# Designs tried in a protein design run: designed miniproteins, single chains, continued (5). Part 19

Each design is a single chain, and the fold is of that chain. pLDDT is the mean over its residues in the fold that is shown.

## One batch from the design tools (miniprotein)

Design m16634
Fold by ESMFold2-Fast:
Structure m16634 (fold): chain A 87 residues (1-87)
Amino acid sequence: NAAKQQAVAELQRAAEELGRALDELAEVMSDDPQAKQTALGLRQLVLDFARRASQGTVQQVEQARDLVARFARDARAALEEARRALA
């Protein structure tokens, strides 16, 4: 159904944005192997969560979308802060 397809697409975009922010954070933290590994691990968990959540009801997908979108925004803000601190 169209509502579920839209919610899944939005969830996927939010997960991709969060994953991209975590990849960039891992690159910024390259001098800290543990922090880099943690960021890459979180990226994999986020993508896996989004794929599994996509199998739920429309309401569950929408809730997952909102949660992941919030995390993506927070991760992007943290990345910008880290870049400013390390510049």
Scores: mean pLDDT 80

Design m16635
Fold by ESMFold2-Fast:
Structure m16635 (fold): chain A 70 residues (1-70)
Amino acid sequence: MKKSGTVPLLLSKTVLVPVEEGQTLEEMAKAAGLDLSSEEARQGIFPTQVVLEEVDGEYVVVALKSDEEM
């Protein structure tokens, strides 16, 4: 049987912190007061406006997404 449900619209729940190319998720986590967690970082607790790449087991900011957000 199917059940009724709702799909919430996400407006904004992430904390924006200053970030630069070459910074690690660890540095961004410290700025936001969060423990480092690759999944939490990727889920958008960190700036989702960055391009992250895994280098030697660390997620590093390789580029900033600064396109038109809206």
Scores: mean pLDDT 51

Design m16636
Fold by ESMFold2-Fast:
Structure m16636 (fold): chain A 60 residues (1-60)
Amino acid sequence: GNDLINQTLSEVESKLEGLTADDLKQMILEAEIVVEENSGNGKAIAEASLDLLKNKLESL
């Protein structure tokens, strides 16, 4: 990915700290919609963010 993708993912990771399982489930639902509605780089960022959310939920 490019620097913008890496920066966006880093910001998402920092925002995941202190979230509850219910908050993560809601964000996953919203991220799945964003993945379906986007294309190109936007879709790639959304898919990577969705993977981070799912991994964080499973680590709780």
Scores: mean pLDDT 75

Design m16637
Fold by ESMFold2-Fast:
Structure m16637 (fold): chain A 70 residues (1-70)
Amino acid sequence: SLAERTLRDAQRVLEEARRLNDEGTVRIAQKAIDLAQQALQEQDPLEAQILEGMAALSVGVGRLIIKKLE
């Protein structure tokens, strides 16, 4: 599912943020993981889509920050 893919992507962002010792991006990645996990557990399809969208946006923000740190 999209939420499962976003969870994997968020975990990769977390690992990279920890490698770069960027506390701000670690927090963003952790929030993305939490949102993706909530999306996977959510029974309401609309709420699940909103949570997935928020998680995907957080992953995107984390990736942009990591790219600037490299």
Scores: mean pLDDT 87

Design m16638
Fold by ESMFold2-Fast:
Structure m16638 (fold): chain A 59 residues (1-59)
Amino acid sequence: SIEEKLAKLKERAKILEKLMNTVAPTKIKVEIKSDTTIRITIEVEGEVYTFDVPVSDVS
């Protein structure tokens, strides 16, 4: 399900966020954009990057 894939991505994002914050202020947000798409937003040192990922591409 999309919720299961979202939970997996959120867990990975929290680990990466913690590691990145040792070198640069970083915030990672993972959210459901639609039934077929998950949105990942990464803020590092004030720069914001947004990625829309198809649920089919999340393993």
Scores: mean pLDDT 81

Design m16639
Fold by ESMFold2-Fast:
Structure m16639 (fold): chain A 98 residues (1-98)
Amino acid sequence: MDTDRLAAAVIREGRELGYDNRLILAVVMAVYQLGADASLEEIVDKAVEIYKKLPKELENAVVGFEIFADNALLDRDPKWRERAREILELVKKKVEES
């Protein structure tokens, strides 16, 4: 449940803040592999690893996550929104430095 909530928040915040779909997908995959209770650093590092492996052709695969973004609108806990923003920002900074 918490893993799905964080993944939905990542999709919602990532799209609203204009992050690219490859980065959003990498973070979602990291969240599902590690779970919502993993440290911020562990999720960021895993997302960076996944991002480097993901080809541009996976752009169409992100369309399937639209249902999760809609479900996030029903979850009013600011905890997931804030955590999603922190992860997205750190992953973006780390991939831009590489």
Scores: mean pLDDT 75

Design m16640
Fold by ESMFold2-Fast:
Structure m16640 (fold): chain A 97 residues (1-97)
Amino acid sequence: SEEQRKKAIENLKTEERKKEVEALLLMDRGLAGDDEAATRAVRLIYEMLMKKIRTDQDLRDLAEGFRELAELFRRLGLEGAAEVAEEYARELEELLE
């Protein structure tokens, strides 16, 4: 029913918010020097933000964001996170033709 669907969406939103908080905490640990945490944060952020893309501008903004993250991670010596962020930027750029 529509009411059951509505409740399922609200439950999904709650789980999505939990994942957002998890990603933020992992990113905080990552930026402190934990490459594994930074890599996990980047993967979660990509998964969540891909679900919200609606326009080519959203794709460009996200691609630029991952390019900036990759550059930041390289400056911090977080090579694993940098490679993953760069890969996601390339994938998003490919979707833009």
Scores: mean pLDDT 84

Design m16641
Fold by ESMFold2-Fast:
Structure m16641 (fold): chain A 111 residues (1-111)
Amino acid sequence: SMEKVRQLLLQALEQIRKGVEADDVNPAAISQQIIEEAKKIPELSGVDITRMLVLADFVIQAVLNMPSKEEALALIEEAIELVKAGKIDELHRKAMRLALEPPVDAAIAAT
């Protein structure tokens, strides 16, 4: 169910936002929450759950790669609006790009 996938992604994004605001992003806890909430929704296949976990992982990595907390929070707000608009494929492409090709400042800091 697309609507149930959307609602779980919005919950995951809100948890990521709270982690960023607290300077305490826990990827393992976020992934575990997605799994536990998805178990309560019998219409979700293992493929649906895996796709949500992959997307959440790319969003978390993209957020952690942002050069500032303000830019990380802005990315999360954009992700929430993309999910609300049903543009999950667009969010996936953007998050994957930012996770794999971090901004210049973050890349320099990582080197």
Scores: mean pLDDT 81

Design m16642
Fold by ESMFold2-Fast:
Structure m16642 (fold): chain A 109 residues (1-109)
Amino acid sequence: AEIERRYEARLAEIRAEAEAHRDDNSPLLRARLLLREVRAVLEYGLATGDEELVLVATKAAAALWMQLQGKSADEIQARAEEIEKMGLEERVRLFEEYVARIEAWLEAQ
């Protein structure tokens, strides 16, 4: 209940910020908002034992990094299918790797 309440509050804050900046087409802002959202999803999934949320978060982090690198939709989909075949520990490690790359990219902007 408390974990769920905090998760819902975090998502509401991110969505409110996204709505306030709806007209901002900046890839930088979109990347920052999505990074906050996928981390919230991962942390909630780990806290509740919901491995599907960990999968969703890892696929989203991978997609964001690949989009920032100019990868095609087909390449992003192929990577998502690879992630679906990974175990929980591999997904968490891959998530942190993509997050680190995205955070480094954001700091360089």
Scores: mean pLDDT 85

Design m16643
Fold by ESMFold2-Fast:
Structure m16643 (fold): chain A 86 residues (1-86)
Amino acid sequence: MLQLSNELVIELLLGSYELALSTVLHMALKHGLPKEEALELIERIEEETLKALEELAKEYNIPEEELKKVKEEIEEMTREAKEELA
């Protein structure tokens, strides 16, 4: 059960991050949010998401290998979002 709880928590965090990135991109592309401000928001959202992941890892005893994989997924999503703004 602990393994399934960890998976659900990670899926919710990653889904929330994806929605946040999509919102920033939508604002930049459709509502005139300046690219510089969009990039700053993406960096702040990534920082807050990584902090949330570290807290969740402590609470749910997420293995270091799984934590590393999730961090890499977050960093990849950030890279792709920044490329869409370029």
Scores: mean pLDDT 82

Design m16644
Fold by ESMFold2-Fast:
Structure m16644 (fold): chain A 95 residues (1-95)
Amino acid sequence: SMEERQARLEEYLRLSREAGRLHKKKFDELVQKHAEEIARAAAEDPQKANELLQKVHDESVELTKKELGEKRFEQALEGEREIVRYLADQGVAEQ
């Protein structure tokens, strides 16, 4: 039913927000930890800075996954896809 879909979507929104907040926290902590290395790379080699930021991002995703657990992390990703699909169905523009 539509009511069951709305309840599921609300639960997905909660989990997605929790996962997003946790991921941001882990990313910010790793950026702070590597601040000097990132700053030096940015000044000397933009490509190296991008590679370091990608590594930090990948590590933050893994830390988020470990803290949430595999099942909750997979549910958060599935929830984000369902939210995007729902918004597209409603005619909301993606940014």
Scores: mean pLDDT 80

Design m16645
Fold by ESMFold2-Fast:
Order: sequence, then structure tokens, then C-alpha cells
Structure m16645 (fold): chain A 102 residues (1-102)
Amino acid sequence: MEEQKKQLELDIQIGMVDIISSVLKLSDEVRNTIIALIESLHELGFTPEQITKVISTLQKALLSKPLSVDEIFELFRKELKKLGFSEEQINKIIEETKKRIK
């Protein structure tokens, strides 16, 4: 039930993150964590605009300095909190994301 256009937009955003990760020499764990977060947001029905805002924030942070997996999750937690999610909801999203990268 996913629109082909929405899937293509997601694939393009993931491709951009992969290129940036290669340029910044990010670990596979960090790259895979960001991809898993983007996929989790898409699966949870976030709008393209919301997903793009999260991706933009992550890319801006990565351009400023290398981030660890823990720092990626903390940045993601802060962005979800700004969007009005409760700490319980945020923890559930993070746990589901962590399952994807195991």
C-alpha cells in the first residue's frame, strides 16, 4: 500500500545519507542506524515533510562532527520530543529501531 513516489523519495533520502556517510567516513553502525530510523519513521506513517525535517537535522549534525550511535539516538529523541511525542512513545520507537539494526 505504499505509493511508488513515496518509496522513491525515501530511497533518494537514504542514498543521500549513504553518500554523506561515505564522505564523512561514518561507521557502518552509524549509517545503518540512520537508515533504520528513517525506515521506522516511514513505517509509522510520518509525512514526507516530517521525515525530511528529521533527515535534515541528522545531516546537519553529521556535517558538523562525527556522531556515535548513542549520539544519533539522543539527537533523534530530542527531535521526537519537539514533535510532541511522550518519553514512553519515544522509547518504544527507539527500541523498535534498535531491533532493525541487530
Scores: mean pLDDT 71

Design m16646
Fold by ESMFold2-Fast:
Structure m16646 (fold): chain A 86 residues (1-86)
Amino acid sequence: AVRARAEELAAARLPAVLAALDAALAEDPSLLPGAIAHLEGLVALGEEKLAAIPAEREEERVEALADLLVARGALAHARARAAALA
């Protein structure tokens, strides 16, 4: 239940995050390495936060996992852009 709800929330949120990232990178491609570093930090913080949340706090775990999945998706997208430019 937690994972399925988190995946649904992440799927709803990710397109807007990717659009914002793509818009920023279209204006200034030099932001890409910094965006990757920032997103790697968000993934690390999200993993730490999720690990600290007790299993019985389902709503908090859903939100934390959704945020982590969005960060992972944005990072994968940014890395794919970097690979295409290399």
Scores: mean pLDDT 87

Design m16647
Fold by ESMFold2-Fast:
Structure m16647 (fold): chain A 90 residues (1-90)
Amino acid sequence: SVAATARALADQLSDDTINALVFGVQRAKDIRDGKMPKNPPSDYIDALRAKVNSMSRQQRIDFLIDNGAAGMTTLLKGILDNKPATYTLT
């Protein structure tokens, strides 16, 4: 399945890369849902980092698969291939 392929690709990424991706996806969701402005205050950033850091590696990967929308597999493969990747959150 597409989800199984994306999960196998994500398993090859460092924790730092996965954390950065989860942070970016969650921030994009919060902006889309009207919870935060595009230029958030520092307290929001600290709270978001704490939330991401409270997740296990598997929970972070599951979050990316479930919330990454179309193109997550392409993004993950691009990162592993050290190529620039364009990702659009819908």
Scores: mean pLDDT 72

Design m16648
Fold by ESMFold2-Fast:
Structure m16648 (fold): chain A 64 residues (1-64)
Amino acid sequence: MKPDEKEILRAFAAMLAALLKRSSKNPEIVKKADELYERAMTGSFDEAEKAVKELIKLVKEEEK
């Protein structure tokens, strides 16, 4: 069993989406997190990387 970079990105997407859903009271942010998570799970490596990057940005915006 070998960790694949794509699987690591999907794991990050899952964690970030779960964190946003638990911490954010903004339904638009929660919905966006779900959409980005779905894209990371179903998309290519590049789409997963972009989705994780956008999820990180949403987490940083919520922390302000």
Scores: mean pLDDT 77

Design m16649
Fold by ESMFold2-Fast:
Structure m16649 (fold): chain A 77 residues (1-77)
Amino acid sequence: KPSEEEIDVETRAALLEIRAAVSKIAYENGADPEEVLADLERVVKEAREGYEKTGSPLLKETADRIEADLEALRAKL
């Protein structure tokens, strides 16, 4: 059975992905692109900090995926 720390890492990764998805949906519905970029940058930073503290590959993959979305959005601006 995963430890409490492992469960927290999985929950954190899921919440970070939800936050990124919400930011992208907001952008599609006319949110300020600069606010969306700032939100995605915060999510990437939190995922990277989580990876550095835990060594979890899940958090690294989460950070990499959201950063790719962030870069794709920046390319459209």
Scores: mean pLDDT 80

Design m16650
Fold by ESMFold2-Fast:
Structure m16650 (fold): chain A 77 residues (1-77)
Amino acid sequence: MTKPTDEQLRKIVKTNLEYAKKLGKDEVTIEVPKDWPKERVEQIIKEAAEELGLEVLDISFEEDENKMTVTVKFKEK
């Protein structure tokens, strides 16, 4: 599952990171499709963070039968 979902995830990640930053938070949790490679999700998160001037400190994944959740820890550059 490929390019419409990749762009949508990038938009969702970027929006969530912007809101978290504005609220003074250093962490955000996002639900992503379970069938996505973790490496691809990590790459999209890092790209979105760079566009916002944020440094990614940690990325953690939690999986269950229905969904995959990614938690991103970050700081302002």
Scores: mean pLDDT 76

Design m16651
Fold by ESMFold2-Fast:
Structure m16651 (fold): chain A 61 residues (1-61)
Amino acid sequence: SLEEVREEVERFEREVDSLSPEEAARRHTELIRRIFEDPSLSPEEKEELTLRLLEALAAHE
């Protein structure tokens, strides 16, 4: 559901600073896949969530 995916994105945003670059990239890839494969999400919701993940990953050195 949208709420479940949003919670996972929020968790990634909170935890990304504590992850290794390899773990951050792996979780990012998994979440992107889940977002695109979720039929309950609108195209706009998918775009917002993927941009949030990209921004979180970009902020992680």
Scores: mean pLDDT 80

Design m16652
Fold by ESMFold2-Fast:
Structure m16652 (fold): chain A 92 residues (1-92)
Amino acid sequence: DLAVRLFLSGNDGAPLHLSGEEVRERLLAVGVPEEIAEAIAALFDERDTLDAAALLPILDRVPPELHLPVMEVLEEATGAPPGAARAVAALF
């Protein structure tokens, strides 16, 4: 998804404001499968900043209908302005 890739590239290296556990809980709440939610959450436990290159292969496993909900969780986790993920998605 080009919108996901653009959002991640624009926020690569952004400080993380949510713990891995908080990210996992939010992803599960929006319907992301547990395996994928755990893989994303592990990156937040291992790093202090967003790693777009590490996230992209994991996000390729997320169903397209969950891409916007996942980007909204990442938006909250990086402190991006509310609606940034939705605005990027609207461009594509």
Scores: mean pLDDT 75

Design m16653
Fold by ESMFold2-Fast:
Structure m16653 (fold): chain A 84 residues (1-84)
Amino acid sequence: MKFSLVNPDGSIEEVEFPDLDAAMDYIKKLTGAKETKVVLTKDGRVVIAPNSVKGLKLGMSDAEAIAAAQKDGLPVLISGEVVL
């Protein structure tokens, strides 16, 4: 599965995982989080962030989901290619 890693500084890295569980584990290892949130955006993308991202909710746009993680200074994975 192809994802874009959006870092807190706004830099974007393309990453690929064999499945969703591998993508969730990557965020856990990168951030030290014990749990992740997985949400589907209204734009049809899968977003994975640390469970501590309080602003991340169902029904957000891709941009709103990214902004929620950046507000907390945390990276986020979003499915597919992202251009900010």
Scores: mean pLDDT 82

Design m16654
Fold by ESMFold2-Fast:
Structure m16654 (fold): chain A 99 residues (1-99)
Amino acid sequence: EKLLEAQRKLGLAVAEALEKAGLEETAKKVREYVEKGDFLKAEEVFAKETEEEATLLDRYLEGLPLESLDPEELELLKKGEEIVKALEELGKPLVEEIK
C-alpha cells in the first residue's frame, strides 16, 4: 500500500510537470492512467510522447550546437528542459513526504 501510494504521488507529479511544460494532452493521459492504478501505461505514455524532447536534450548535453537546430527542434529542446526543471521542483517534496 505504501509503495502504491508513492507511485501514485510520483505519477501525479509527472503529470503536473508535463502540464507546466505545455504538454497538456500528455499530462492528461498520464494522470488518467495513474488514477486508474495503471502505472506501467502511465510510464509508457510519458516515455513515448516525450521521446523526441528527451533525445534532443541528450544530444545537446553531448555537445550538439544550438545553431544546428531548426526552430521545431529548439522548441522540443526547450520543452525537455522545462520537464526536467518541473520534475526536480515537484519531486523534492514527494521524496521528503514518503520517507
Scores: mean pLDDT 72

Design m16655
Fold by ESMFold2-Fast:
Structure m16655 (fold): chain A 85 residues (1-85)
Amino acid sequence: GPIAERLKKEAEELVEEAKKLLEEAKKNPGDKKLILRAIGGALRAIGLLIDADLNKDKLSKKDYKYIVKLAKEALKLFMEALKAA
C-alpha cells in the first residue's frame, strides 16, 4: 500500500545517501560538516526503523523485513562514515 511504498523509497534513498557520504568521508577525514551529516543520517535511519515498527500492522512481512534491512544497512554505512570522517 502507500505506506509500504513510501517507507521502501525512503529506505532505498537513505542507503544511497549513506553510500555517497561514506565515499566523501573517506576522501575528507576530519571534516566537521561530514561528521555532522553522518550523525544526522544515523538518526534518520533510527527514525525510519521506528516508523517501520509503528506501521508494522500496515506492512506485509516481506515489506517490513526489506525496510528494516535497508534502514539497518543505512545506519551501518552512516556509522562507518562517522568513523572514516
Scores: mean pLDDT 90

Design m16656
Fold by ESMFold2-Fast:
Structure m16656 (fold): chain A 110 residues (1-110)
Amino acid sequence: ELLERARELLREAEELVQKAARGLLKVTKDVFRAIGLILRILGELEEALLLLEKENPDLEKAIENLNKAIELLKEALKIAKENGASAETLAAIEKAIALLEEAKKLLEEI
């Protein structure tokens, strides 16, 4: 049940990252940097989900991927704030960070 809740939080975070990506790309002057950052975040989340969907989940490696995604999301939040992104875009990034931190705590309790 903790594992399934962690997976649901990751899927919700992925949807928020995609929503935030649209808002970030509208305001950033460095579109290629923003795209690269978004693709790296989504890649870390996809790998974490795959690690958790295995018959024997690799929890330690999944937590490592989540730590990387959280760090990249914090960088995305900084870029969004510096480029005057909407309150909706900022809220989406902040909620994604919170969901991933919650998922990490659930995985650490397994």
Scores: mean pLDDT 86

Design m16657
Fold by ESMFold2-Fast:
Structure m16657 (fold): chain A 68 residues (1-68)
Amino acid sequence: MLTDEEVEKFAAEEKKFLEEVKKKTKPKESFADVLEKGLKETMSPEEYAKRMREVQELLREREEEEAE
């Protein structure tokens, strides 16, 4: 059986491999684009707008913290 440490290592290696494949193949659609499309289809426009506003506020706070 795989240990928790081995599972974490495998997941990290898989993520790295996926990132390298994405960089090499330069897919037309990013995972973010696919996720956004799915969210738009499952969520009501009102809920989506509310979430986007909250994310924008969080991004603003994070950018201000990173920029110092």
Scores: mean pLDDT 65

Design m16658
Fold by ESMFold2-Fast:
Structure m16658 (fold): chain A 79 residues (1-79)
Amino acid sequence: PAFLAERTKALEEVNKYIQEGNKYAEEAKRIDPEAGEKIKTLIDKYLEEAFSALTPEERVEIAKKGLDEVKKLYEEVKK
C-alpha cells in the first residue's frame, strides 16, 4: 500500500537528516569539543522527538528542524 511506502521513505529521510546532523557534531567536536557535544545532544533530542511522532510527515519535519538548528550551531563554531 502507498501508506507503507510513504512510511519507508519518511524513515529514510529522517535517518538521512540525523546522519548529516551527526556529521556536523563530529566536525564541530574537532574544533570545539564542548560545542560538538552540545550539537550531538541536540540532534539526539530531535531524533527522539521524531520517533515519538505519530505521522511520517511529522517525523520528517522534526528531523529537518533538528538539522537546521544543528547547522546554525555549527556556523557559530566555525566563527
Scores: mean pLDDT 78

Design m16659
Fold by ESMFold2-Fast:
Structure m16659 (fold): chain A 90 residues (1-90)
Amino acid sequence: GRQYLQQARQYYQQGDYQQAIQYAQQAIRQSGRDSPIYAEALMIRGMGYDQLGDSDRTRQISQDITRIGSVGSPDTQQAVQNWTDDLINS
């Protein structure tokens, strides 16, 4: 999962949101639900949808990220909060 997450981040930073979404989906499939990789991948997918104008899916994914952050490890919760804040307040 980690390699797919890194690729998703790279494509998102390059403005290739379609590729970012694809690699984020692969990271989601390869990681466990309580994994920080899973939470971060959901967020990058949400960010990609937001950049493409799909705000309803972005909102739904944000809710899912909040849930995972609540039940995950402290590291997972920090990762989710940090990226969610960056997404909303950037």
Scores: mean pLDDT 71

Design m16660
Fold by ESMFold2-Fast:
Structure m16660 (fold): chain A 73 residues (1-73)
Amino acid sequence: SELEETELRLLLLEIALDSTKLVIERLRERYAAETNPEVKARIQKLIELEEREKRRLEEEIERLREKLEELKR
């Protein structure tokens, strides 16, 4: 069923989003505690990459939620 496949895909993306949010949180904590400016710069770049992935996942989740609403009607 396309409905069931879409629900499972959405679940996997929601798990991926939660994982990405946790990574961002942990990187921000490490950034705040870090005293080495070179390491801070590397952490900042990692945060920027993870924030980009978070946005991508949020957009894909929104599209799949809209698809689920259509499939349920």
Scores: mean pLDDT 90

Design m16661
Fold by ESMFold2-Fast:
Structure m16661 (fold): chain A 69 residues (1-69)
Amino acid sequence: GIASLKAELAQSQSQLAEALEQLKKAAPADVAKYIGDTLRAMGEGFDLALKMKKEGVSDAEVKALLSKL
């Protein structure tokens, strides 16, 4: 349902924020790993936005959510 997708999106946004902070603080040897983690978190956020659209969330709301990824 929409409520569970919103919870998953909030978790995905938190994971993306954490990945970006890890990337900013990464030692040179770890940069490639944290780039991969960040890109993966973005992809998960986009997949959740598509699921929300399928559940009947408006295009305007989905667009607003995607703009935060």
Scores: mean pLDDT 75

Design m16662
Fold by ESMFold2-Fast:
Structure m16662 (fold): chain A 87 residues (1-87)
Amino acid sequence: SKELEEIERAIEENGGPEVTAEQLRKKVFPAIEKAKAALEAGLSEEEKKSIEYGLPEAERSAKLLAELKDKKISEVGKELLKKLKEV
């Protein structure tokens, strides 16, 4: 898959699976929780649409990560997908 090859290349360029998994947990997971909290606090319809517009691409990326053979990255991908579905 071309998409899997691109994401594997990006992971290698970012310092490998372990470094990338740790970075996703430290930076992306808190950002998703913050977006969820903001939605629960009552955003405008325009602000909600902006978040919803980004969700399909984020879910697609999480699904690709979940398909990788490295256990640390695939586990992070599965957790990201779960968190994104809760937004």
Scores: mean pLDDT 79

Design m16663
Fold by ESMFold2-Fast:
Structure m16663 (fold): chain A 65 residues (1-65)
Amino acid sequence: MSAEEAAKNAARAAEGSREAGLLLGRPDQAERGYRLAKEAADFGKAGGDAEETNRGAEEGQRAAG
């Protein structure tokens, strides 16, 4: 997976994490998941390693639920 694809996936994970957490009545988890995935997306967009970007996105998804 390219860094660009990883960044796009992380951005989608951030939005999904926020939505899922809010639907489950867990705003703290929604915020944490969003923040982790967004940081991963920003890292990937800045030319960061694709593997690190994907790892951050996975952490965000896990944090959300």
Scores: mean pLDDT 72

Design m16664
Fold by ESMFold2-Fast:
Structure m16664 (fold): chain A 80 residues (1-80)
Amino acid sequence: SRLLELETREGMLRIELAVAKRYGADPSDAQAAAISASLAANYGKTALSPADLKAAIRKRVADAEEELKRLTREIEELRR
């Protein structure tokens, strides 16, 4: 059902958001380099500078939070 689909997506976004936030607001340059290299190796993305990594994390967190808000609202409407 649509409700089940939205609830499943909400759950997945909550997990993704928790993982993204685990990287923290201000990793050291060495930590950022290690994270960037790991992401490139595991996800086929180009290795990022510390500044680009921080920007990418902030963007993904913002995007995930907005989608989560939208899904939560839609789930509430469907449950009414």
Scores: mean pLDDT 71

Design m16665
Fold by ESMFold2-Fast:
Structure m16665 (fold): chain A 96 residues (1-96)
Amino acid sequence: MEEGRKLLEEGKKAFSNGDLDKAIELFEQALKVLPEDHPAYAEALMLLGYVYAVKGEFDKAIKYFEEARQLARKLGDEDFVKEIEEMINKIKEAKK
């Protein structure tokens, strides 16, 4: 879990610096080391969705947000579910 959290932090820094490909690599590495039933795993999925949306890869973005939403619901995080649903709606609007 600590290794996965560090990868999430490094990925967030890469994303904030505009290094989208590095951010994707770091978030994918986080998914490999984090437990699938952990909140940090859902966060990694959401962050991948966000990076793909910024790249204009809307189908990949929606896929990752849907996976994050499903896990957030399983974990009972209603606020996080709402946040992800808002992001999905924004991307669907942008895809038009």
Scores: mean pLDDT 84

Design m16666
Fold by ESMFold2-Fast:
Structure m16666 (fold): chain A 96 residues (1-96)
Amino acid sequence: MSPVAQQIVDETVARQRAAARELGLSDEEIAAVSAAGPTPLAFAVEHLDDEAVRAQLRELAARVTRMRREGRAIDDISAFMLSGLRRMAAGEPLAA
């Protein structure tokens, strides 16, 4: 791979990890999702210019904020975020 192409890959991975951390995912959860193949998070980050994707991410973030305020366990919040991101990658609406 050219140095420029490698830089773009590194920047994309860094952006995906930053977005996942903002959603409250741990480094271990990010690694597990990445190991599972093309990540739903990668789809979401690559489509941040899409207004519908941004709207779904805002809804997901709002639900996560409410779960944290309600004192939900971090594992429950992380499972909900991963489920939401998977649904977005599949073109499905977020679960109720």
Scores: mean pLDDT 61

Design m16667
Fold by ESMFold2-Fast:
Structure m16667 (fold): chain A 75 residues (1-75)
Amino acid sequence: SLEDEIRETFEKIYKSLPESPNRKLVAAAKTILEIHKKYPEVLPEEILEILRRVLDLPGVSLADLFTTLTKYEAE
């Protein structure tokens, strides 16, 4: 299922990242990009809704996730 693929992609990315307070948010942002790249018809907001339910991500927006990812990759 799409939910299972999102969960598996997140776990793989999360485990590959160094320990940090933003690790979960960075992994979520990267997961959204990877799933959207593989399935362009699946909207990023739809992927985020699945991640919020599956991984207990409290009220984080796409803007918050991509701001966090941008700062992480710039530093």
Scores: mean pLDDT 81

